# Ledger of designs, part 74: designed miniproteins, single chains, continued (5)

Each design is a single chain, and the fold is of that chain. pLDDT is the mean over its residues in the fold that is shown.

## One batch from the design tools (miniprotein)

Design m18553
Fold by ESMFold2-Fast:
Structure m18553 (fold): chain A 83 residues (1-83)
Amino acid sequence: MDDEEMARARTEAAEAGVRLGKELKERGDLESARAAFESAIRHAEGAIELADKMMDKSKEIQELKERAEEAKREAERGLEEVE
């Protein structure tokens, strides 16, 4: 699998995990919300590492990294709110 494809897949997984965590939190499923946010953080970190490894600083790679960093921040905030 190409590193760019993996970075994109992990970024999308992180964003989906943030959405799922927020939905579970609204339903009062705090344990499941915590797991979703923790998973989102791991996917976001993996995406950022892959983006940093790529020497091509194309607009697409920069946007993936920025999206992953934002998803990580949102997941970390969500995790704090369910404690």
Scores: mean pLDDT 84

Design m18554
Fold by ESMFold2-Fast:
Structure m18554 (fold): chain A 98 residues (1-98)
Amino acid sequence: MELAKESVLSVEELEKYLLGKYEEIKKDPSKEGFVGGEISLIAAAREVTRETLLKAAERLFREHPNDKLLARVIGNLADGIGATREFLELAEKYGIEV
């Protein structure tokens, strides 16, 4: 059992995770900072690859067009894994201003 391969979230798992965090903030906006901290822990644990993040973000941007809150949730994770530039380029492609 090698933890290193199984600790990486799939695109579908990451999409569900990010959408769950987005819904938490929508129900209680005061939790945005706290949820951002939780996302940073996932980034620090290296459970997300840049490729997986960008694929999940593209799917979420297609399903939730022009959602700035969802873009901020995804952006927090992108910052944590060093994928901010690629994330911003993707957000611009889908017309989302962040």
Scores: mean pLDDT 76

Design m18555
Fold by ESMFold2-Fast:
Structure m18555 (fold): chain A 79 residues (1-79)
Amino acid sequence: SEEQEQEAQSHLEEARQHVQRAKEHLDKGNLDGAEEELEKAEQEQQKAAEIVGQYHPDVIKLDTDIGVEWLKVAVLKVT
């Protein structure tokens, strides 16, 4: 439905905003802030996946983007 499409897009956009905030925290060396934002991005991505499916291209891309930022957090923790 149109309502479901709009709801899914809302969650995807919210998740993208959290990924962007995580990147801003990482740029400032704020690992705790980055982790909090990535956890919020995962929650919004999961809500979108429940509506449009786990294998939707936008859901998969977002999962990849979140994973890349988590890898950056992991590297910075050991550096």
Scores: mean pLDDT 89

Design m18556
Fold by ESMFold2-Fast:
Structure m18556 (fold): chain A 73 residues (1-73)
Amino acid sequence: SPIEKELEEVEFRIGLLRIVKGSTELVIERMLAHPTPNQALIDHQRADAERLEKEIKELEKKKKELEKKLEEE
């Protein structure tokens, strides 16, 4: 069904964004471990991680709405 296809696409996108966010978090940890951490760069990476988390949450909300619609069919 069209709903099943959209659900699969949303699930795939969530998976990709979680991988990207995880990589960003590892980069932040590495930067913080430096003897002379670049705070501006760390803040920039934290902002990127926050934007990714926001996008993931919106997609997870869409996933729940699609799952509900599929159950109501």
Scores: mean pLDDT 87

Design m18557
Fold by ESMFold2-Fast:
Structure m18557 (fold): chain A 61 residues (1-61)
Amino acid sequence: KKEEYKQKIDELNQRVLERHAELRKRLAAGEITRQQYLDELQRISDEFNAELEKLYEEYKK
């Protein structure tokens, strides 16, 4: 089946969840501040949206 597009989206979603977990651990360990935590969350969101746009363009010629 041609589910590669959905598989890529799922992979991106999983990556977001993993990064959220990583940030939570880093915050708990005192490696980052609350402000850095929020900034990283925004960055992750921005990267996710950019990758989604690229995938959409690639699969929708």
Scores: mean pLDDT 79

Design m18558
Fold by ESMFold2-Fast:
Structure m18558 (fold): chain A 87 residues (1-87)
Amino acid sequence: MPSPRELVEEAIAELERLAAESTDPEIRQALLNAVRYLREVLEDPSASDEEQREMAIMVLGILVEELRGRDPELAARLERVRARLEA
């Protein structure tokens, strides 16, 4: 099974790919902001792997709600990324 850290790293890679493919500057910025926060989560030496996973789930949840009105298809893709973190 992938570790909690590996699942967060996979989520970061997916968000970076989506940001690179996005033509909407506001969506791109929201995705890149989420990537920055997730990297800060992974670099926190006081947080356990499980706490890092829980924080990543929260970050993705906020991102989904932020983007749902603007791009519901992208929000659905992000929900699948979040669901993989919960699995």
Scores: mean pLDDT 83

Design m18559
Fold by ESMFold2-Fast:
Structure m18559 (fold): chain A 62 residues (1-62)
Amino acid sequence: SRLEEEIEQAREAGRRARRDGVPDEYADRMARLMGQRALDRGFSEEEARRVAEAFREAFLSA
């Protein structure tokens, strides 16, 4: 589904951000922007939160 693709892209971005040494505060901003972009693309508020959370979880777990 489109949502699953967006979530997987967010996870990949989170892992890459950690590998690249992105600071935690900047990573948080990136997660919020990914959520906002998902809203702009027609996802619900709940779906957008899941996209942002996927980035954050991947970043913290990498």
Scores: mean pLDDT 86

Design m18560
Fold by ESMFold2-Fast:
Structure m18560 (fold): chain A 93 residues (1-93)
Amino acid sequence: MKEKVEELAREAVELLMKAIEKEEDEEKKEKLKKLLEELIDNVNKLLAEEDYLGAAKEVLRALKEAKKIAPEELLPEIEELIKRTEELIKELE
């Protein structure tokens, strides 16, 4: 379960980095950068505390916020990762 949470967090970071690179609107790009920073900081803290459920929920929060502002071409990848994260949260409960 720890490895699955770490893998989803890494995939979410990579996806947010792709969204930042593809985004041409500077305001949306800055919002995506802030989401990425918050995701990294919060997930690292939760993983250090062995709060795997909390870490998975933080990944889900960041992905749902990213879905609102990310480039349209990345929405299918974001939605698929949201689904995988929701399934993992159910396994951790």
Scores: mean pLDDT 86

Design m18561
Fold by ESMFold2-Fast:
Structure m18561 (fold): chain A 77 residues (1-77)
Amino acid sequence: SMIEEEIKKKIEELLELYRRLLEAVKANAPQAVIDQLGAEVQSKAQEIYKLLVENNMDIEAIEKELEERIRELEAEA
């Protein structure tokens, strides 16, 4: 469905933002850069959650998949 494709794209965008955040922290980037990336991650997560709720998606299943992918990114950092 188009909604599933939109959610998948937003999840990939969230993971890319989170990867950038982890790299910025590792590189000792300016605090303003870290704060901005953190805010963008939070905003994207809220957008995804809203779409999941509004479209009666399996939130628990999607959260589990997202948590696993986040753990993989953190392990690589």
Scores: mean pLDDT 86

Design m18562
Fold by ESMFold2-Fast:
Structure m18562 (fold): chain A 63 residues (1-63)
Amino acid sequence: MSMDQMQLLRQQGDRLFQQGLRQSSVDRDRAVQLYRQSSAYYLQSGDVDQARRNARLANQIRS
């Protein structure tokens, strides 16, 4: 994967994470979906630490 593609995936992850944060106090189910989508994009970009962080946030909202 090219560096440009990895950067775009990471940027999409950042956008979804920010949307999840905004939804976390309004719609918990939507926030969980957004954090999971963000985690998937970070994982595709190679940012495993951010992917794990977002997965943990999604799990915390569900518990």
Scores: mean pLDDT 81

Design m18563
Fold by ESMFold2-Fast:
Structure m18563 (fold): chain A 67 residues (1-67)
Amino acid sequence: GPTVVEVEGSGGTGAAGAADLASHGLVLDYTVDPLSGTRIGRLRVVAASEEAARRVAEAARKGLESI
């Protein structure tokens, strides 16, 4: 089955990017810390293999850091 890799970033990404990510087989999820109100963005990468998922997750992590 597909390999799922989760990448977590502080501050989150804008909701406007979520649909574009989804079109490439990426799922962006948000958690809001109820104590601080900070958004924590979590990107889930679904790929056919662990190696492919790892490469895509690394590229996505850099994307999250630049948003």
Scores: mean pLDDT 50

Design m18564
Fold by ESMFold2-Fast:
Structure m18564 (fold): chain A 76 residues (1-76)
Amino acid sequence: SRDELIKRAVELAQRGSDEDLKELSKILNSSSPVERYEIGRAIAQAIGVERALEIVGKLDLSDSKKQILRDAILSV
């Protein structure tokens, strides 16, 4: 479900290892723009805006996908 996907993405961001961020990148690459926005907000709510922005910089994503995440995170 969408809620389970968001929860899993938050857990990966909270752990923040290279393996976790690789798995998070796969989830985000397979997600819709709306899901990426929801995930970005949920991560920021869980770990804070500053740490969430740092994580986005480490993700294996296109610049456009990173921008959606940054916009979502900064909306918190």
Scores: mean pLDDT 89

Design m18565
Fold by ESMFold2-Fast:
Structure m18565 (fold): chain A 87 residues (1-87)
Amino acid sequence: SKISELGGRKAREAVRKRGDGVGGSGHVGQGAYEGSLEGGADERSSQVGGQTATTKGFRIGKNGVVDEEGGEESGREGGRESAKLQS
């Protein structure tokens, strides 16, 4: 149950980072997320959630620190949240 909560929260962050882009302010992804969760956001969340829901990816991915190489902004937000949860 709690593992699912962590997966859900991380999945939402992963959608923001990868779906909406590095800034986490993608109008396309954000529009689908706020406009139609069961529509666009649900489809994207299904693909991301299905992988992140296992939570193993976050453990093996260095808790989001080096889980994704490239986006400094998305890495900072993800790493910042992970750092808070880790320590």
Scores: mean pLDDT 39

Design m18566
Fold by ESMFold2-Fast:
Structure m18566 (fold): chain A 76 residues (1-76)
Amino acid sequence: MAEALRAQAEALTEQALALIEAGLTDKVRAAVAAEIAEDPALRAELEEFLAAAEAGDREKATETLFALLERAVAAE
């Protein structure tokens, strides 16, 4: 369900923002780099998510992850 994917995107965005606010931006960057290494096709969306999260744009970060998760499910 799209609702479940949105909730997951919101939870991941909140976790990333909490780490950035705690001064742990390098941990968020490392996690994004690890995901890109696992699936390089996700680079553009994950880099967009990281940029939005670092800017504190919670809405944009959430929508970027939601779109990525929806696309991943559709590609099943």
Scores: mean pLDDT 79

Design m18567
Fold by ESMFold2-Fast:
Structure m18567 (fold): chain A 82 residues (1-82)
Amino acid sequence: GIAEALRRVAEALAAGDRERALALAREAMERLGLSSAVGGVILGAAGLVAEGRMSFETALAIVEAVAAGDYAAAEALLRAAA
């Protein structure tokens, strides 16, 4: 489910594997039919990490906030990094 997919993205981010994190985030968006808001936050965070514009720690915090259902915290963290 969504929580398992987000956990896999978080594990890849914690391991410092930005390519895997981005691929898993994209797969989660497509396969699980995530809402544009949830999918946008996850893909945005993974994309900023891939560009070197966001730390793995910040991206991990965003994914964990989404997994906890705290979309306001996730969006605030994404906006602060952008």
Scores: mean pLDDT 74

Design m18568
Fold by ESMFold2-Fast:
Structure m18568 (fold): chain A 74 residues (1-74)
Amino acid sequence: SASELIHQALVALSEARRALAAGDAEAALRHLEEFRKYVEQLREQGHTAIADSLEREYGAEAEALEREARALLA
């Protein structure tokens, strides 16, 4: 369901924040990939307005977390 995919996306983003705070850049990147996967699944199922809303609200944060994680691996 859309509600389940939204929940899974938000859990993945929360786990990415937790992993980065713990210094686990690889885990943070994996969880960010999960966040994007669930947003993409919402879009594929025709929930484009919901997917757009998640990208608008959390996209900038996800990009910032990705940059920080990649910096730790460089």
Scores: mean pLDDT 91

Design m18569
Fold by ESMFold2-Fast:
Structure m18569 (fold): chain A 62 residues (1-62)
Amino acid sequence: SLTPLAPPVTVPTPGGEAVLTAVRDAAGRYGVRIETADGETLVEYPSEEAALAALARARALA
């Protein structure tokens, strides 16, 4: 189970769009969940601040 830390961000990509959500898992690990038409990937980050900073960078590139 993943708990969202902020509202998701939709980012244009070469393959269409990706939905990015900064999350915390049940074990207390932080990450960004990336959802595309091809599936989903979780990229781990060392802190809540790092995950939110990654989300903000992705949003700035949209």
Scores: mean pLDDT 82

Design m18570
Fold by ESMFold2-Fast:
Structure m18570 (fold): chain A 67 residues (1-67)
Amino acid sequence: SMREEIERLYKKAKEKIEAGDIEGAMKQLQELSKIYREALAAGDLKSAKLAFEKMVELTRMILAKLN
């Protein structure tokens, strides 16, 4: 379930970045950060790693739009 939530948040954030909705993308990134912390607290390191990798990818995409 946590993995499915991470994938949905990632997809939604990516769609918002592609649409130019950077504020909306940042809100999804904040939700993804919350799931990352919940995964760490639960000892679900596999889900935590996935969330972290998606957060890094989304952050780089957002920063690229600020040129």
Scores: mean pLDDT 87

Design m18571
Fold by ESMFold2-Fast:
Structure m18571 (fold): chain A 102 residues (1-102)
Amino acid sequence: SVQQQVEQAIRELERATQRGDVEATLRAAERLKDLAMQTSDPQMKKKATEALLDAAERLLARGEREAAIRLAQLAKEVAMTLPDATTSTGLVLRAIGIELDA
């Protein structure tokens, strides 16, 4: 299912980020964003957005500014499709904060 693919993509993103593999992290992030855009489940979209933002913050902490900006942009795209305005706004603001810190 798309939901199982989203969960697998989140795990792949986390592993790549933990290894410090920027190229693998970017590839995993793009895949996760595409899968998150295909699901209508708001909880899966939220989990995907949070995973992208967590990865972006870890990249930023390592000085990988351009990669962190890219992940924050992907997270914003997913967050803007969330039906709950409070959750969407909070995640978008977190992404903007990462872009400003980068």
Scores: mean pLDDT 90

Design m18572
Fold by ESMFold2-Fast:
Structure m18572 (fold): chain A 98 residues (1-98)
Amino acid sequence: SNKLLGFATALASGQKDLAKAYFNKLSDEDLEKEIEFNGKKYTLAELVYEMLKAGRFDLIEEFKDKLLEWFKRIAENSKDPKLQEYAKKALELYEKKK
């Protein structure tokens, strides 16, 4: 999805306002889609996990509540074990920061 790729690129480049604008265009279906970035496939959950692991909690602060709600649903309901794993890891890193 071009919207998901736009969000991923904005997040990876630290562009908070642009990341928020793209996030507001994402549907629940977009959360389960893979993004191709530099020839490698990523899920949104994997990308967010890597950003949080790097300490970049600031990048999601303005939209965290809705993003974390979506990740909780993915962690509980996703049939993709890899997507479920990364959603759980992202939630754990965020909770540990509190």
Scores: mean pLDDT 78

Design m18573
Fold by ESMFold2-Fast:
Structure m18573 (fold): chain A 66 residues (1-66)
Amino acid sequence: GAERAAAASAEAARLAREAAGKVGVDPETWSRHGARAGAAQARRAGASVEDAASLGGPTGVLLAGG
């Protein structure tokens, strides 16, 4: 449910922040741009609309990596 997604998002945000810091990328900028890109990519890859919607938020960016 939403609480599980929120917990996963928080954990992913923490990991992405640390990873982005090591690469020299602003986590906030990366998350903002990647959220939209992550949702679009998931849908193109054949993910369900509902999954893409959930992952298109902060979680989607943070799980995409890069």
Scores: mean pLDDT 52

Design m18574
Fold by ESMFold2-Fast:
Structure m18574 (fold): chain A 98 residues (1-98)
Amino acid sequence: NAADALIESARLSARNARELAEEVKKNPKAKLSRVIATALSGAGAIFAGEQALRYVEEHGDELSPEQREELLRAAREAIEAGREAIEAGKEALKTAEL
């Protein structure tokens, strides 16, 4: 159940980060609050991915090969989505409205 919760958290964080990144990419005059929300969602996705990686490092021997692979995939996806959201936020900040 802890592994499943971490997978779900990583996947949800990745989805949220991607949705917010696409929002600010499509709106060159995004409000500063939306740009900040995008950056925070990116940090959250990276954090969720890092938590999943740590769990595999600490409990890998207790996991099935399938659970371990799914955790690693979810973690990598969340970290990638988070980094993309942070970059999208940095670019959007140049044109953001207060």
Scores: mean pLDDT 88

Design m18575
Fold by ESMFold2-Fast:
Structure m18575 (fold): chain A 90 residues (1-90)
Amino acid sequence: AAQQAAQQAVQQIQAATDRLKQLADQAMQLPDGGAITTAALHQFIDLGNQLIQQLSRDPTAAQQVSQAFQAALGDAVGHIQALAEQRLAA
């Protein structure tokens, strides 16, 4: 049960990461794209925290999801920063 929940949480984080990157790609072309991207990033962080909290009674499952979330968050933030730098250079 906990292991299956952890696997589902990791899959949900990966799907959310892909969605956030797509949204950032589209939003950064807009004048208010920074605000839109920031709101989406906050929703992504809330999702990650909720998934980790749901598994808080299983330290191994919680650690697995936490590690996946930290990696995904770094990936998403790095992508957003690269887009912002590209926009400023253009």
Scores: mean pLDDT 83

Design m18576
Fold by ESMFold2-Fast:
Structure m18576 (fold): chain A 76 residues (1-76)
Amino acid sequence: VEELVERIRRAAEVFREDGDLAALSEASRALSEGLVAYSRLEGGEKERIAEALAEAISALLTRAVDRALERREAEK
């Protein structure tokens, strides 16, 4: 669980810093594995995975929203 939490937290950093294709591929795998673990785990382990996933998803959504808003400004 700890290794997966670390990988998911690295994914959050990759999403913030516009990582290269290889880094984005690993980040995507870490998120996928984290979501599967979250669905299967209970208690404290589930909470640790949830916290790491929330950080990574928040970073990804912030980036996606920023890009979407930039496109809207260009269209108006």
Scores: mean pLDDT 74

Design m18577
Fold by ESMFold2-Fast:
Structure m18577 (fold): chain A 80 residues (1-80)
Amino acid sequence: KEALRERLEAARAAGADVFLIGEKKPSKVPKIIARFDASTPIDEIVEFAEKNDSFVTAVPREEAERILKAIEKVKKKLEE
């Protein structure tokens, strides 16, 4: 809890605008189950991740868009 909270607070201070919540299950394609913006309290993001046994990636908006697009592209290739 504390380690995740500290990490997200530091990322927000460094300019992270988007928090992506993903499944911890080992997979070639990460599954994103939720997306929060910078206006959501860090404690709420941490609680959501703990309740859903998930990991959190805090990134600038531009990087979040790239990550989501890359995941979709890989997912489509695996479905072909």
Scores: mean pLDDT 74

Design m18578
Fold by ESMFold2-Fast:
Structure m18578 (fold): chain A 87 residues (1-87)
Amino acid sequence: SALDEIKALLDEILSLVPEEAREEARALIERFLEAFENHDLETAIAYLRELSRLVNAVADEETLARIEGLLARIHTLASEAADALAA
């Protein structure tokens, strides 16, 4: 399912986030999943943007590029799932 793939991608992001930011990243991930499961796409995407801001502040360029790629894929999956629900 899209949710299972999104969860796997979020777990990969969490593993790449530096330890000092990992608790905050986990909280943002939990808020994203709650919003997404409640079909609040705008709020879910806002939490993905906050996660992007957090990792941009703490990660090196190589790690940031990898995480941004994973976040972009999550955004696409979330948007496609929302479109399928609206159809």
Scores: mean pLDDT 85

Design m18579
Fold by ESMFold2-Fast:
Structure m18579 (fold): chain A 80 residues (1-80)
Amino acid sequence: MPSEEQKKELVERAKKKVRETLPKEYAEKGEEILDASLAGDSDKVAELGQELIEEDPEAAKKFTEVVTETGLEFAKEKGL
């Protein structure tokens, strides 16, 4: 189970990759999704995620890929 510090580190790492990968408007929405996830606000995560899918399905796919890859790299690095 990741610690609170590890969750924050993972979210910051994911935000950085999202900013580098997605257009600014979708990167900002992706960062809001990550912040809501860190706060445990599942309803907001679902709402913002659905909005991103409806606005640009390809951006939603890239966001999911970036977050998944970042999570896998982080899990491997931390032995999770």
Scores: mean pLDDT 81

Design m18580
Fold by ESMFold2-Fast:
Structure m18580 (fold): chain A 74 residues (1-74)
Amino acid sequence: SLSRSIFENAAKAVESGSDIDKAVAVLALAVTLVHSPRREELQPLFDAAVKAIDAGNYEEAVKLIREAGELEES
């Protein structure tokens, strides 16, 4: 599905991409959240992932992005 692809591509960008790839991933996730019927549930995971990225904790950010993707698909 499109949502699954967006979250998985974002996770990969955060895991192994450039700083620009990470910024684009955050933007893509933010746009997806605004249009999601689960926005209220996804928002805390998104906020935590952005905080983890800002701290350089990419492994934690990837985990949070994947958890958000699974929640969106459920």
Scores: mean pLDDT 83

Design m18581
Fold by ESMFold2-Fast:
Structure m18581 (fold): chain A 75 residues (1-75)
Amino acid sequence: SIEEELAKVEEEIKKMMDEARPKLDELTQRRKELEAAKSPMSEILKVMTESLKLSQPIGELERKAIALKRELKAA
């Protein structure tokens, strides 16, 4: 059912967020420090790339959850 698929996707998002959150918070703080220090763009881009790699799969699942919620609401 749509409810079962949504529940599984939301559980996976929660697990991935719980695992990625400490590293994402660290990378966010590191980026702010590099920007404040006017560090080279190459250093900032490395941090941004790591953040994107960690958050991209979670973002894909969040978009899937939104689509499933819309289908559930329409039913």
Scores: mean pLDDT 82

Design m18582
Fold by ESMFold2-Fast:
Structure m18582 (fold): chain A 86 residues (1-86)
Amino acid sequence: SAFAEELAALHEAFVADLDAFAAKHGLVLTSGGSVALDRALFEELHAETMAALERAVKEGRFYVPNGRFDPARGAASRPVELVPAP
C-alpha cells in the first residue's frame, strides 16, 4: 500500500540518519528486535532518538568506539541500540 511504502521510506531515512550520526561521532550501533509503529509514532521516535543521541554524545554518557552501524540482514528490520559507556 502507499502507506506501507511511505513508512518504509521513513524507516530507510531514519536508519540512514542513525548511520550518518554514528559515523560522525565514531559510534558502534547494535541491532535488536523489530518494532512495528504507525507513522506518527515513528516520526516522534525518530526525532526523539536523534535528539537523545546528540545529547548523550555531547554529555559523554555513552561509549564511542570508532565504528559504524551494520544493517540488518534478510527480510527482518531491526531497531538500533547505542552501546552504553563502560
Scores: mean pLDDT 51

Design m18583
Fold by ESMFold2-Fast:
Structure m18583 (fold): chain A 85 residues (1-85)
Amino acid sequence: SEEEAVKFTAENLLKVGEEVDAWMRAEADRVIAEIDRLLDQLAKKTGEEKVKEYRKKVDEARQQPGYLANLRKILEEVKKELEKL
Protein backbone atom coordinates (compact mmCIF):
# COMPACT_ATOMS: atom_id res chain seq x y z
CA SER A 1 0.00 0.00 0.00
CA GLU A 2 0.97 3.67 -0.32
CA GLU A 3 1.05 4.06 3.47
CA GLU A 4 3.45 1.09 3.78
CA ALA A 5 5.68 2.53 1.01
CA VAL A 6 5.81 5.97 2.70
CA LYS A 7 6.64 4.40 6.10
CA PHE A 8 9.34 2.16 4.55
CA THR A 9 10.93 5.15 2.76
CA ALA A 10 10.89 7.29 5.95
CA GLU A 11 12.41 4.46 8.04
CA ASN A 12 15.14 3.87 5.40
CA LEU A 13 16.00 7.60 5.23
CA LEU A 14 16.28 7.75 9.05
CA LYS A 15 18.46 4.61 9.10
CA VAL A 16 20.79 5.99 6.39
CA GLY A 17 21.06 9.27 8.34
CA GLU A 18 21.91 7.36 11.54
CA GLU A 19 24.55 5.26 9.71
CA VAL A 20 26.13 8.40 8.13
CA ASP A 21 26.15 10.17 11.54
CA ALA A 22 27.74 7.11 13.22
CA TRP A 23 30.41 6.90 10.50
CA MET A 24 31.18 10.64 10.70
CA ARG A 25 31.47 10.46 14.52
CA ALA A 26 33.79 7.43 14.33
CA GLU A 27 35.93 9.17 11.67
CA ALA A 28 36.03 12.38 13.77
CA ASP A 29 37.18 10.33 16.80
CA ARG A 30 39.98 8.80 14.66
CA VAL A 31 41.11 12.26 13.44
CA ILE A 32 40.98 13.67 17.02
CA ALA A 33 43.09 10.72 18.26
CA GLU A 34 45.71 11.42 15.55
CA ILE A 35 45.70 15.16 16.41
CA ASP A 36 46.18 14.32 20.13
CA ARG A 37 49.14 12.04 19.29
CA LEU A 38 50.79 14.77 17.18
CA LEU A 39 50.04 17.45 19.81
CA ASP A 40 51.82 15.30 22.44
CA GLN A 41 54.89 15.29 20.15
CA LEU A 42 54.57 19.06 19.59
CA ALA A 43 54.30 19.71 23.37
CA LYS A 44 57.61 17.87 23.97
CA LYS A 45 59.36 20.17 21.45
CA THR A 46 57.61 23.60 21.85
CA GLY A 47 55.83 23.47 25.24
CA GLU A 48 52.17 23.60 26.29
CA GLU A 49 51.11 27.13 25.16
CA LYS A 50 50.98 26.35 21.41
CA VAL A 51 49.40 22.92 22.10
CA LYS A 52 46.70 24.57 24.27
CA GLU A 53 45.73 26.78 21.29
CA TYR A 54 45.33 23.72 19.01
CA ARG A 55 43.35 21.77 21.65
CA LYS A 56 40.96 24.74 21.92
CA LYS A 57 40.54 24.73 18.11
CA VAL A 58 39.70 20.97 18.23
CA ASP A 59 37.10 21.51 20.99
CA GLU A 60 35.50 24.39 19.02
CA ALA A 61 35.52 22.40 15.73
CA ARG A 62 33.74 19.44 17.40
CA GLN A 63 30.77 21.71 18.26
CA GLN A 64 30.28 23.22 14.77
CA PRO A 65 28.59 21.96 11.58
CA GLY A 66 31.25 20.62 9.18
CA TYR A 67 33.29 19.35 12.14
CA LEU A 68 34.99 16.53 10.18
CA ALA A 69 36.40 18.92 7.52
CA ASN A 70 37.45 21.40 10.23
CA LEU A 71 39.16 18.64 12.27
CA ARG A 72 41.03 17.43 9.15
CA LYS A 73 42.21 21.02 8.54
CA ILE A 74 43.51 21.24 12.14
CA LEU A 75 45.30 17.88 11.66
CA GLU A 76 47.11 19.25 8.57
CA GLU A 77 48.06 22.45 10.46
CA VAL A 78 49.56 20.41 13.34
CA LYS A 79 51.47 18.21 10.83
CA LYS A 80 52.94 21.36 9.22
CA GLU A 81 53.95 22.75 12.65
CA LEU A 82 55.86 19.52 13.39
CA GLU A 83 57.55 19.64 9.93
CA LYS A 84 58.89 23.16 10.75
CA LEU A 85 60.69 21.78 13.84
Scores: mean pLDDT 82

Design m18584
Fold by ESMFold2-Fast:
Structure m18584 (fold): chain A 60 residues (1-60)
Amino acid sequence: MSKMAAFVTGLSLRLISEVSDSKLVLQTTQEIKAIADDTSLSDAEKRERMEALVERAIAA
């Protein structure tokens, strides 16, 4: 739980620092929260999906 919270915080900081589009940052942050709250996903699956979202936002 604390490890996931730290991971989400780290991704959010990376997203804010590397993505200049504030709307894309907001949308990606909301998607990260939805994944973090999804009880059907394992912590490993959540990490993979969240990392993919941040990478996609940075590449956009």
Scores: mean pLDDT 79

Design m18585
Fold by ESMFold2-Fast:
Structure m18585 (fold): chain A 75 residues (1-75)
Amino acid sequence: HMEEVIRRASEQGSLAAKMAGGDKYAEAGHRAGTANALTGSPEVGYQAAKEAGASDETARMAGLAGAIAYVQSRL
């Protein structure tokens, strides 16, 4: 179900952002994961995190984690 896919991707994006840049980036990571779940694209997740104020490194990590969670949820 799409709700579960979005939830997992958002949670993984948030966790990756917190690990890479600290708790202040949790929201940016959550947005990256949501964007990845909706589009299947790490690039879109990266852009969403950057728009939410994340650093380049944090945005890349959040985008990648969200994309991985999306792929795992769709298998």
Scores: mean pLDDT 74

Design m18586
Fold by ESMFold2-Fast:
Formats: structure tokens, C-alpha cells, sequence
Structure m18586 (fold): chain A 83 residues (1-83)
């Protein structure tokens, strides 16, 4: 019961993190120069999102894990296009 409450709080924080990355990705997709300037930040975001996906799976939130992986893969594609 207590662990379930801690899990809910942790998942809420990870959901906010994924949502911020989704917004950042949409902005980067609209502007290639912006994406190039944020290249290092986007590379770091991929690592964070992959960690978030693994943690979401451990906490039982498969939907959040899939969202995080999808954003990470789209950022990886964008990074390949601007390299």
C-alpha cells in the first residue's frame, strides 16, 4: 500500500518528464536549425528517455514505457537526419 503510493508519485514525475520531451521534439521537428543547435541536449534526452522507459516497465506502466521509447526513437531519427 505505501509502496503503491510511492510508485504513483514516481510515475507522475516520469510522465511530466516524457511530456516535456514530447514538446521539445515537436519544436525541433518544426525547425532544422533549432534541432542542430540542440543536438547535444537531444542526445542526452535519448539516454534519459531510455532510462525512464526501463523504470516505467519496472513500475508496471507499459504505456508510459512505450511513450518514452517512441519519443527516444523519433529523436534518434531526427539526430541522424541532421548529422
Amino acid sequence: MREELLREIELAMEQISVAVSEITLERAKKNKELAKKKKDSLKKDVTVLEKTAKRAEELGDKELAERARKVAEEIKKLLKEID
Scores: mean pLDDT 81

Design m18587
Fold by ESMFold2-Fast:
Structure m18587 (fold): chain A 84 residues (1-84)
Amino acid sequence: MPDEYDEEVRRRAQEAFARIRDLVPTEARIGVAVVLEGVLSRLPASVEAVAEAMRRALERFDPLEWLARREEVVEFMLEEIRAR
């Protein structure tokens, strides 16, 4: 069963994704969601910090490649969040 932490991680991922949804092609949305869950499982962060890190990752990495390059994108986003 999902515990309280798992549900909060999913909720924060959905809130951060909602802020950038219009910037993400439909085909890339699963990869983006997987990357978001990876970031939030490794580092507790505000929805605002995660959304901004996603915007920066979208400028640096093709969103269609996020699934194939998920570890690179996650590490980039973690560095962006830590720098704030």
Scores: mean pLDDT 74

Design m18588
Fold by ESMFold2-Fast:
Order: sequence, then structure tokens, then C-alpha cells
Structure m18588 (fold): chain A 66 residues (1-66)
Amino acid sequence: LKEEAERHRARAEELIAKGRELYQKSLDDPENAEKYKAEADRLEREAVRHHIEAGTLERQYEKLKA
């Protein structure tokens, strides 16, 4: 459970980093800004899903550990 939560957190951080790069691209390339923002939004939603799963696994681990 704890190791699985760590993997989800690592994946979320990776997706957040990629999303930040895409937002920066949207500022540097205004002609393609909407495309970069749409992709960044997709990655942010994916990262949120991984954070939720990590939190669920962490709570389950704490309950079993208690």
C-alpha cells in the first residue's frame, strides 16, 4: 500500500512537471497556446487522479498500521 502510494505520487509529480513545461510553451508560442493549454489541462487532471489514489492508499495503510 505505502509503496503503491509512493508510485502514484511520483507519477503525479512527473505529470505536473510536464504540464508546467506545456504552460511555458503556451507563453512562448501564442499561435499554438490553446493546444499546449489543452494538453497541460489533460495532464493536470491525470495528476489529480494519481494524487487521489495515493491519498486513498495512504489512509488505508495508516488504518492497517494502527
Scores: mean pLDDT 79

